Designed miniproteins, single chains, continued (2). Designs and how they scored, part 33

Each design is a single chain, and the fold is of that chain. pLDDT is the mean over its residues in the fold that is shown.

## One batch from the design tools (miniprotein)

Design m5191
Fold by ESMFold2-Fast:
Structure m5191 (fold): chain A 69 residues (1-69)
Amino acid sequence: SKSEELAKKALDAVRQGNYEEAIRYAEEALKIDPNNPLAYFVLADAYYRQGKFEEAEKWRKKAEEAMKK
């Protein structure tokens, strides 16, 4: 799906250290599918790597919720 494609682009951006780009792709993925755990984990990791720990924890909790079936 387009959401999965965007979440993978976000993951690639995080791996390259492009945290702002990663956040943008992950947010776009969530606009299409708000239950995409990968996009939430990428947001959490990107904010954590930027030192925005409170924001990172917010997205980590959303990722855990999205993983529950």
Scores: mean pLDDT 86

Design m5193
Fold by ESMFold2-Fast:
Formats: structure tokens, sequence, C-alpha cells
Structure m5193 (fold): chain A 85 residues (1-85)
């Protein structure tokens, strides 16, 4: 549809970047003050868009920021910064 990223999708991508480019759903939820269920649903949508990659590390699922995801987040941030001032 008309919007590329929702505010929550942008927040999740930025949280992964701030956590070093990869994070678990629990780490992202903690960083954003959101429930793990909300973050997990958002991560599934981002994975389908190719903006994050899912990887298993032992018993933990880790989500990595893709180049496409990093570029989309930066573009959205620039647009918001320009709109704000």
Amino acid sequence: LVEELTPLELAVLLAIEELGGEASAAEIARALGKSQATVSRTLRRLEKKGLVERRRRGRTTIYSLTRKGAEAALEKLRAEAEAAA
C-alpha cells in the first residue's frame, strides 16, 4: 500500500541497528518497552519484506538487519527529520 514502514516497524529496525545489527525478539522488546509478542509479529512482517533475516543461535532466534532494512530505516529517519525541522 502507500506506506513503506509503520512507526513500529521503523522502531524495530532502529533498535536492531543500535544493538549492533542483530538482536533477539526479547532484546528488541526490552529496548522499545513493548511486549515480546508485539515485537515478534512485527519481525515476521519485516522478514517477509526482506528487511531482517532470521537465524538460529542455539535455542535462541536472532534477527539480523539486512542492507535493505538499514537503507529503509535511514531513508524514513531522514524524511521524519526533515519534516520535524
Scores: mean pLDDT 79

Design m5194
Fold by ESMFold2-Fast:
Structure m5194 (fold): chain A 62 residues (1-62)
Amino acid sequence: PTLGEVLRAVRILKEKMKLSKEEIIQFLQDNLGLTKEQAEALIELVDSMTDEELERLIAEHH
């Protein structure tokens, strides 16, 4: 998947599905083939951004 698709997935899992950090890491590893380190970095990135900043980043990375 593209970076934009991964960021969108993290946002959905966190905000809509209300999954824990550990559950999101497991989902990203099992379904998107990410490493634990990559999954943790993406979750931290999403946590550090506003909704507007995240939507902009997703739009820039198709």
Scores: mean pLDDT 78

Design m5195
Fold by ESMFold2-Fast:
Structure m5195 (fold): chain A 56 residues (1-56)
Amino acid sequence: FKHKVRKELSEEEKEIRKKLEELRKQPITPEVIEKEMELGVEEVELAVRRTIERRK
């Protein structure tokens, strides 16, 4: 069931995107920018993990 791991990664991507949308509703402050950058890094890390899993 290699399919299960890919499904879990897709759900993590949706969660990160929901958090980004929530941050975009807040006023633009240095704190919000910092959190948005942190979520961006997590999104990149998920993309890398998806690529690795796809090779297996």
Scores: mean pLDDT 71

Design m5196
Fold by ESMFold2-Fast:
Structure m5196 (fold): chain A 56 residues (1-56)
Amino acid sequence: LRSDAETMERLARAAERRAEELDRIDPSMGEDARRGYEMLRKAADILREEYERSSR
């Protein structure tokens, strides 16, 4: 659903911000967080494509 894609995008942005904070404190933690938000962005893209296909 559209709301699921929006939620994933919002979480990805929040994760990106947190990754920057963690990178300043501990680069290794920032790296792990960066991988996490990349996965969330991919999930959001997939959900967005599904929504676009279904809404037509």
Scores: mean pLDDT 72

Design m5197
Fold by ESMFold2-Fast:
Structure m5197 (fold): chain A 64 residues (1-64)
Amino acid sequence: AEELLKKGNELHKQGKFDEAIKYYEQAIKEDPNNAEAWFNLAKAYSAKGDHATAARYGKKALEL
């Protein structure tokens, strides 16, 4: 999970938001209680302009 999260963060820094999202989704599949992965997924969707999806995932992170 942590390695997937780090890879996603590297891709996000490069502006590769769709690729970053794939790694964050894999991290969540391994550990659905990883609040950091949900929060980073929300940030990636926000960076793409999908604020509705970002808000949904951000709420999930806050519930964990």
Scores: mean pLDDT 83

Design m5198
Fold by ESMFold2-Fast:
Structure m5198 (fold): chain A 97 residues (1-97)
Amino acid sequence: ADRRIAVLLTAAALLVVAAEINLSLGDEEAARADLLAAADLLEEAARVAEEAGLEEAARALREAARAVRELAGQEPLDVEAARERVMEAMRRVEEAL
């Protein structure tokens, strides 16, 4: 479970980096799509954590997924806030293991 969660969380972090790049290029639609994809991966990681009995990790990942999805719906886009949410989730998951 830990390896699967780490892979999904890393992929979500990379999508936030992609969102930062797309936003810097003026492509707000691509940045928003990247954040929504990151939120979906965080939700999948939460499901994997829950199935493994990692309740605290699952909770942290679901909170991050919800926050990133909400941020993707806001104007102007705050990709830095989304990055902070993913980094917090990574820290909380590592502490829960």
Scores: mean pLDDT 87

Design m5199
Fold by ESMFold2-Fast:
Structure m5199 (fold): chain A 111 residues (1-111)
Amino acid sequence: MKESLEDALKQFEELLKSGDKELLEALAENLSSQKLKKTETGGIAALLLGKALYELGKYEEAIEYYEKAIEMLPEESPYRAEAYRNLGEAYKALGKDELAAEYYARADKAA
């Protein structure tokens, strides 16, 4: 298929880089309306939704979805390390530097 999961992730990363808030809001709405399953695909979707919310400045909501991503992702998934790193960045954005440092350390162990 031309639309593999990796291709979809690549398109989403380009959208995040663009900073287009209207498209990010539409994507966050579409992803949040989906019933996410406890699978790697569901965990990746939760991670992407968290990243979109972070770019929109919705840091507390981003944290909730990064935590859901960690819950959904298999222990061996490389996306777990990314989710922990993103949790650290979101906590830092909220001024919670000690929590941010804790999640960066967890990301290093999950990598």
Scores: mean pLDDT 74

Design m5200
Fold by ESMFold2-Fast:
Structure m5200 (fold): chain A 78 residues (1-78)
Amino acid sequence: SALEAARRALEAALERAREAGELTEEDLELFEAHREETAELLAAILRGETHPKQSGEATPELLERAQALARELVAEAL
């Protein structure tokens, strides 16, 4: 499913970015604190939604971060 793919892709991308030093500890904490919401946003983007609906506590910052991460993941996962 898109959500399962998003969760796997998110975990892999965070690990890769951590090793490469591309994300700060603050960014990693943000994604970890909002992991499920980030996965849902990534799943929506991977399904081809241009404007993922905001649900729960999605903030503009989370949306921007999730979209940036999704662009990276789409290049590798799809």
Scores: mean pLDDT 62

Design m5201
Fold by ESMFold2-Fast:
Structure m5201 (fold): chain A 75 residues (1-75)
Amino acid sequence: VQRAQQLVAQGRYDDAIRVAQQVLSRDPNNSQAWTVLGSAYRNQGRNDLAIQYYQQALSLDPNNSVAQTNLQNTQ
């Protein structure tokens, strides 16, 4: 997950999506990986997908402050 978060920080959103999807294929309950998908799609202007993925992250971990803050800023 850390690698995918670094890719988002570097603006490499397609690479971040690919890495996050690889994490989720092994662990679909990884809230941080869902948050990475939300952030990458938000930065690409896909707010509809970003909201969906942030909500998925929060359903798995209600204490995920990054997903909570980003969801509020995407609405």
Scores: mean pLDDT 82

Design m5202
Fold by ESMFold2-Fast:
Structure m5202 (fold): chain A 68 residues (1-68)
Amino acid sequence: MSREEAIERIARLLREELGLSEEEARKLAVGIVDGDLAAENQVLQRALEAGRIDVLQEIGRLKKEAAK
């Protein structure tokens, strides 16, 4: 999976499943793919507050695919 493909897929998850704006979702998706711990922590906190552990699992899968 390409870096851009991973960013697009993670941003879509953040927008559709966690209700983030397109701008914020894209910014956080870039941070997650680049290994920014602050971005990862922000997404973790929002997903836990929403009860959406499934979203965290899918993000982790996409991030792992992007790292190859």
Scores: mean pLDDT 82

Design m5203
Fold by ESMFold2-Fast:
Structure m5203 (fold): chain A 92 residues (1-92)
Amino acid sequence: MIPTSIAIALLIIGIELDGAKVRVEVEGDHVTITFENLDDINRETVLGIADLLREEGADVTVTIEGDKVVINASNLHPDTLKLFKILSKEFK
């Protein structure tokens, strides 16, 4: 079984490899993930990422503007926050 934090990271990487533009920003315990150039399938995957974060106990707000989705998350699991800090160095 894959840990939830690893599953979230793999989904984000998969969306980027599928041609979407991904930016991850971390400020303290607050994470902002911006996805651009999404098709309908990738948008459903992004909504799935938001649901996985909520299942871990995070506070999550999702904003949808056409092909752009922004996830704002706080109160993340420590392992998930560590992964987002790593991803924020790659996805600028």
Scores: mean pLDDT 84

Design m5204
Fold by ESMFold2-Fast:
Structure m5204 (fold): chain A 58 residues (1-58)
Amino acid sequence: SMAAERAKEEARRAALEGGLSEAGAETVGQMVGKIAEEKGEEAGREAVRRLRASLARN
């Protein structure tokens, strides 16, 4: 879905900005995209927020 693709892209971008490798960012993006696809758009958005918070604290 578009929501899953958007969540994947936002998570990948957040991971790259947080200092992860491109491979790590792609893996995280795929995981968040699957969360959005399987558990809904809000679950995907929450996963992105948690990722950003985790990266900001490291």
Scores: mean pLDDT 81

Design m5205
Fold by ESMFold2-Fast:
Structure m5205 (fold): chain A 59 residues (1-59)
Amino acid sequence: TIRVIVVFKPGYMPGPGEEAFVKELGGHTVMFISPNRFQVDVPANAVGKLKKVDGVEKV
């Protein structure tokens, strides 16, 4: 697994749906960093899938 910061678009609030999706990718959420970032551990090949999540600006 690798640790990455997921940055969400301005005004987007990530919630349980985004956390569930990270788990589905075989990862877990490490922490929420206000106002709009998740620190997550995921398999390296899952980063491209995270970039396709609604409201994600970049990973």
Scores: mean pLDDT 79

Design m5206
Fold by ESMFold2-Fast:
Structure m5206 (fold): chain A 68 residues (1-68)
Amino acid sequence: MAPELSPLERAVLDELFDAHPRPLTPAELAERLGVSQSTVSRALNRLEALGLVRRVGDGYVVDPDAVP
């Protein structure tokens, strides 16, 4: 029952899961994934709307209870 995720959204989740419990900023995720910060921000907005990530200060963390 996980929502259908794009390859980019899954890659963002994987990076946040590896960094947990440390928050990652959109800029750091963009550097790690080799994409633009705007692309990462769109993915993070979608993941936050789905309840899979949370905003913490200037960054985001994965919610481990929401990710299978």
Scores: mean pLDDT 77

Design m5207
Fold by ESMFold2-Fast:
Structure m5207 (fold): chain A 99 residues (1-99)
Amino acid sequence: SEEEKVAELRRIAREFLRILYEAIKNDPSLTPEQKKELVKIAEEITDILANAGQLSVEEVAKRLIELLKKAIDIFKKEGKTSYAERLQELLKRVEEILK
């Protein structure tokens, strides 16, 4: 159902935020510029969550996919394979909702 899809997208978005803030708070090898980019992604996720009731499931999913791909790219470029793999699993979950 659409309600179940929205609930799953909200769970994915919250887990995405947890991973981003874990990296921002706990990884001393990330530069201030990289941390700023991750904070910007976190702010965009927070905006999606605030407006989720006014967006279609497809629109929420597409925006999360874009942000997940952006964060995965940042972590991969910096050799942060654990964060990238965890976000890749979230990306897979969003893609399953669009099937």
Scores: mean pLDDT 87

Design m5208
Fold by ESMFold2-Fast:
Structure m5208 (fold): chain A 56 residues (1-56)
Amino acid sequence: SLEEQLEKEKKEIEERGKRFYKAMTEIDNLRRQPSKEALDKISEIQKKMREEALKE
């Protein structure tokens, strides 16, 4: 039914939002401690976020 589809979609949006904000928090923390490792990690997180957004 349409209601079941909407519930599934809402859950997926919520889960995606939580992952996105977790990634943003990680990036913010890494930016406060600049190092080669931190910059590489920020790049990886941003790359994953872009891939996730583009694959849909």
Scores: mean pLDDT 78

Design m5209
Fold by ESMFold2-Fast:
Structure m5209 (fold): chain A 108 residues (1-108)
Amino acid sequence: TIEEIIELLEKALEYVNAGDLEGAIQPLIQAFALSQSLPQSVFDEIDKLTLERLEELGVPKEKIEELKEISKKSSIGGYVLQQLLNGEGDAEIARAYLESAIEVLKKL
């Protein structure tokens, strides 16, 4: 199922890169459902890498601190999905998360 999760995340990333944030929702929901059996350490590594990418991209410190608190209470992936569902999705944050998740999962 790791390969299937990666394919779904890559599909979500294709939608984000095309500017179709709504199109990313269904692949991301399915990837999230399949990833529920993964160890917490995998989600922690994804969140860490996502935050590092966002800091390198120059995302404001206040937003980085907000995402760090979200990561401690749940996950950045869950936050990204919720923001997309609410029509408040940020393409840069979504892209950083998806690229980080794909990279971490490919190393498993």
Scores: mean pLDDT 87

Design m5211
Fold by ESMFold2-Fast:
Structure m5211 (fold): chain A 56 residues (1-56)
Amino acid sequence: MEELERRVKEAEEAYKRAKEEAEKAGDLKSEKLFQAGIDLGMARLELAVAKVVSRK
């Protein structure tokens, strides 16, 4: 669980970096930004599934 939460934070930071880079380059359709968004979504999904499975 804790590792998955850390991965979500890392993915959020990567997405922020990619977004800033895309905005500076004027390329909001960047595949890199899109991929970072997918990675963030997957990390969040993994965390959500783990929380359901653990049933805290």
Scores: mean pLDDT 76

Design m5212
Fold by ESMFold2-Fast:
Structure m5212 (fold): chain A 60 residues (1-60)
Amino acid sequence: TVTITVKVSDVKAAQKEADELNKTNKDIKVEVKGNTVTITSTLSVAKAIGYALRILGESL
């Protein structure tokens, strides 16, 4: 299990991306709390990092 936590400036954009990732990807769990996003992957460090970067990209 790999967990990555990132800070975001646009929480609404981050939440939208997290919701989409949770719906389309069964191997990850994305949680938004305040201005932080936590991504958990059970099988792939690379995927967790990729999703973290995507959420940061959506955060304005």
Scores: mean pLDDT 72

Design m5213
Fold by ESMFold2-Fast:
Structure m5213 (fold): chain A 81 residues (1-81)
Amino acid sequence: LEELADKLYEKGEKTGSSADYTLAGQYYLQAGNYKKAAEAYEKAIELDPSNSSAWYNLSLAYKGLGDDEKAAEALAKAREN
């Protein structure tokens, strides 16, 4: 999972694809790597800030990191989009 996520993250860097970063984040989240999941979702949101699913999943990654404040902010953004 993490190796696949790394390849998708690299692909997102080359293509500028929010979808590739979102998918990378999902695999990092499944692998329990919350830090890299958050980084991937942050990149997805930079490219498409209207992607409510990326905001929601970012909130889950921040919860995994114990950052309840950032998790609440990301969840609020997901609800607004």
Scores: mean pLDDT 83

Design m5214
Fold by ESMFold2-Fast:
Structure m5214 (fold): chain A 71 residues (1-71)
Amino acid sequence: KEIADQAADEYIRFLEKLAEELKKMGKTDAYNKIQELIDKARELKDQGAPLEEIFRIAREAVEIYEKAKKE
């Protein structure tokens, strides 16, 4: 219950950090994609969705970040 909420907040914070790094790198398209994923993660948390769905979003965000970083 509380642990699940903390884990969801941790993933969302992680996504926010990835977006900040992409913004610093000038990767605007990747930044916008991660912002969309942050919005989805927040909606899923508010709806009480399983952490697995939020984790899937986090994995997708990492792929976007790594691809953008490598170019």
Scores: mean pLDDT 81

Design m5215
Fold by ESMFold2-Fast:
Structure m5215 (fold): chain A 67 residues (1-67)
Amino acid sequence: LQRDVDSARQYYDRLTRRYRRYYDLALQYQRRGDDDLARQYRDRYRALRLSAQQGQDRYDSLQQQLQ
């Protein structure tokens, strides 16, 4: 359904935008010498990136079931 496709695309877009933001924040705090905050944001962006990869794996599994 178009709504489901749009929802998935919007979700992925928001996810991508969020992890990029956290990545940028991690770099900014790293440059400021705020290692704790830099690490905190790196962990957040990494978690979101892994979540996106997990979603891809799920999609592939469903595609195999379809066949």
Scores: mean pLDDT 71

Design m5216
Fold by ESMFold2-Fast:
Structure m5216 (fold): chain A 59 residues (1-59)
Amino acid sequence: MSIGEKMDKIVGEALQKFAGTDASDEEIEKYVRELAKKLNLPEEYWEKAIEAVKRALQP
């Protein structure tokens, strides 16, 4: 799985979990970091993954 595929999976799974919920930024960041670790996404991309998820969840 490429870095892009891992990023897309993280965003997709986070949207399934948090879309339409009042989840805090802390809950979102924790979930994204845990999923990134499970998928072996390099730590240099974790902040980008968090930002991508927040952008997808917020206008």
Scores: mean pLDDT 81

Design m5217
Fold by ESMFold2-Fast:
Structure m5217 (fold): chain A 61 residues (1-61)
Amino acid sequence: SLLEKGKEALAQGRYAEAVKYFEEAIKKDPNNKEAWKLLGEAYRRMALGPKADEYFKKAEE
């Protein structure tokens, strides 16, 4: 799945690739809270904290 591919990329430090997979997962299912949370985590690891906070907030909704 897209989430599995994104998680693998995230674990390997390929943050830009992980973002791409999670964004595609969200495009297919905007209510996938796990995808929003993982997208926030990817941006957090890239030191983009404000952007990560926005995606974590969406995951809680």
Scores: mean pLDDT 78

Design m5218
Fold by ESMFold2-Fast:
Structure m5218 (fold): chain A 100 residues (1-100)
Amino acid sequence: MKKELLEKAKELLRRAKELAEEAAELAREGRLEEAERLLREALELIAEAARLAEEAEDFETMTQAVLAGAAIASGLHHGEYLEAAELGVKLLEKAIKTLE
C-alpha cells in the first residue's frame, strides 16, 4: 500500500522533471507559450505526487514536491519560464532522491 503510493509519486515526479527539462529548452528557444503549457502540466503532476506522498506519510517527499511546485508556480506568475523550469528541475531531483 504505502510502497505503491510512493512508486506512483516517483513516476509522477520523474514525468514532471522531464516536462520541466523540455520547458527549459523551449524557453531558451523563445517558445514561451509552449514552455508555459509544459510547466502547467508539470505542476498538475507535482500536486498529485505531493498528495500521494502525504497519503503515504512521506512528509519529506511531500515537502520537496511542494517546494518544486511553488518555485514553478512563482516563475509562471512572473513570466520567468526559464528560471522556473531550471529551478523546478533541481527541486524535483531532490524530491525524487528522497524516494531512492
Scores: mean pLDDT 89

Design m5219
Fold by ESMFold2-Fast:
Structure m5219 (fold): chain A 65 residues (1-65)
Amino acid sequence: HMTAEEFLKKGDEAYKKGDYLKAMEYYHQAIKLDPNLKEAYRKMAEIAEEMGDTPLAEYYRKLAE
């Protein structure tokens, strides 16, 4: 059993290592368990921006509000 907070931590670890695809997968798992986890949406927006996907970044930023 893994909590949304545990997936968020794994995502943060992957993000720190520059593994954006793995980070995104973990953040998706976090929001699947807790759809109101604004922190995960903020991180996903940051990754989308780093990858050059501004429309996706704006979408996640709006969900993080």
Scores: mean pLDDT 85

Design m5220
Fold by ESMFold2-Fast:
Structure m5220 (fold): chain A 55 residues (1-55)
Amino acid sequence: SIEEAIEEAEKLMKKYGVSEEDIKEAVEALKKLESDEDAEFALKLLKDRLEEVFK
């Protein structure tokens, strides 16, 4: 679900030390998604990006 994707994204961003301001912006963007598939895709891109940048 979108809510579950938002919760997972927030926890993941906090784990990688993303700023609270950037976390709020990302969460608001995720809240605007209308499908679970889009939310899961956005979460996957976030995970991949965080792993690439902070590896």
Scores: mean pLDDT 76

Design m5221
Fold by ESMFold2-Fast:
Structure m5221 (fold): chain A 69 residues (1-69)
Amino acid sequence: MERVEELRRRAEEAQETGDDELYLELARELAEELLRQVRESGALDVAEVEAQVERELAELEELVRERRR
């Protein structure tokens, strides 16, 4: 939990400073940690959560690309 919050906080800082590459890297690390926690929790819909996380990452990549226009 704490690690997820730290990654989220650092991602916000990267976004604030305009470091889009760092922001995306931190978002990917956050996604990996969230998936790890979901698997460890014994959730029944792990595949659905994985798909949702992948979609959110794709949306973040699109937003970063849009900002660079």
Scores: mean pLDDT 73

Design m5222
Fold by ESMFold2-Fast:
Structure m5222 (fold): chain A 95 residues (1-95)
Amino acid sequence: MAEEEKKKEIEEVLKEIKELLEEIERELLKIWFSPPEESEEARKRLEELKKKLLEIGKKYNIEEAVKEAIALVEKDVTPEAIEKAIALIKEALEK
């Protein structure tokens, strides 16, 4: 059924976004706790990861949910923030 295909696609997109948000969290931790040289590389990586997430958001017409998800993770670098961000993206994808 077409509904099963859509559900699977949503699950795959959510998994990709979760992995990117977890990478953003790692780069934020490097910026805070690493020497200046590593922090500069982490800042560059962070901007690339944000751009990739926004491109996914544009593809699925959920740019605003992706922006809110990134802001949540940047404000609170915790697994709970990632779970909340994924819930927002899932709600946007299901609308």
Scores: mean pLDDT 80

Design m5223
Fold by ESMFold2-Fast:
Structure m5223 (fold): chain A 74 residues (1-74)
Amino acid sequence: MSEEELIERLLEKAKGNPELQKAAEHLIDVARSLPDPELRRQVLELGLKAAENEDPEVSAALIDMIAGLAKRMA
């Protein structure tokens, strides 16, 4: 799955939940700031997996944790 496909799917999963949308948008911004394309793809894949959780609050929290860790690697 390409970086653009991961971004599209992540935004689709977050659609309809403002908190999850905010977390997803933050993760995408952090991923786009990373110079390594492979690391960007891996961060987005982890975010998409987190977004598949049935609880949107848990999904948003997990995505924020992933974004925080990725930001420290930039």
Scores: mean pLDDT 82

Design m5224
Fold by ESMFold2-Fast:
Structure m5224 (fold): chain A 65 residues (1-65)
Amino acid sequence: SAREELDRIIAEVKEEFLKEMEKQGVEPPESFDYSFAVSYLFARGEWGRVQRLLDLGIKIAEEEE
């Protein structure tokens, strides 16, 4: 489902983010959600992954109607 794919991508992005935080000795935030994932990818210039998350978000919103 679109929800499962969205959650998978968020989990992948979270792992990448936490690895960078650990490497820099910075304590990670308590939560990592969709908005964090989009912002992080946008900041890194990973436009394809940003677009994928946005497309999945729209699809989920349409399916929940």
Scores: mean pLDDT 77

Design m5225
Fold by ESMFold2-Fast:
Structure m5225 (fold): chain A 65 residues (1-65)
Amino acid sequence: SKEKEIEELEKEIRRLVAEKTRLESELRRLQAAGAPQEEIAAVEARIEEVEKRIEELEKKLQELK
């Protein structure tokens, strides 16, 4: 049902938001430790990918409501 699809999207968005928070903490740790730019850039790229997925799911959720 449409209601079940909305619930699943909301759950996935919450999971991705939690993952983004984890990655942001990892990024801060790497920056504080003076990690190589390649390692920092890799985490930043993962954050951008998660943000893009959140935006896409939020747009889909808006279309369903």
Scores: mean pLDDT 87

Design m5226
Fold by ESMFold2-Fast:
Structure m5226 (fold): chain A 60 residues (1-60)
Amino acid sequence: SMEEIREVIFREAELTVKAMGLYLTHKYEEDPEKRAEAEKKLEEILEEINRLAAKAQELL
């Protein structure tokens, strides 16, 4: 349905914004522990984005 497609698109947009924040933290953070946590969270978000992209393809 159009509502399901819309939900996927907005969820991907939300995750993309979060990924950008984590990417900037990983790139510019001077604390190695905080950089490692940001990298781990970024990987998790990218995996979720990939899953949502696959779902979007099925809904098209």
Scores: mean pLDDT 82

Design m5228
Fold by ESMFold2-Fast:
Structure m5228 (fold): chain A 80 residues (1-80)
Amino acid sequence: MMEELFNELFELTKSKDPLVRLTANMLLMALLLIEDGDLEAARIVLEKARELIEQIKDEEARERLQRLLDQLEALLEQAE
């Protein structure tokens, strides 16, 4: 589960779109913060990533990042 999330996010960090790369890196940071138990920092990073996703014009990349964000938010809620 987490390995699949990491692998998909890591693949997106190789995107030619700078906003897709930045957002994927932010979501990877959030994943690591959740694993470290820093849930407050993870919430802040996820909220900022959500704002960046709205600026992505590639609909398929936006949908993928939104799905990954939603999965990370669900993981964060379960960690509490």
Scores: mean pLDDT 84

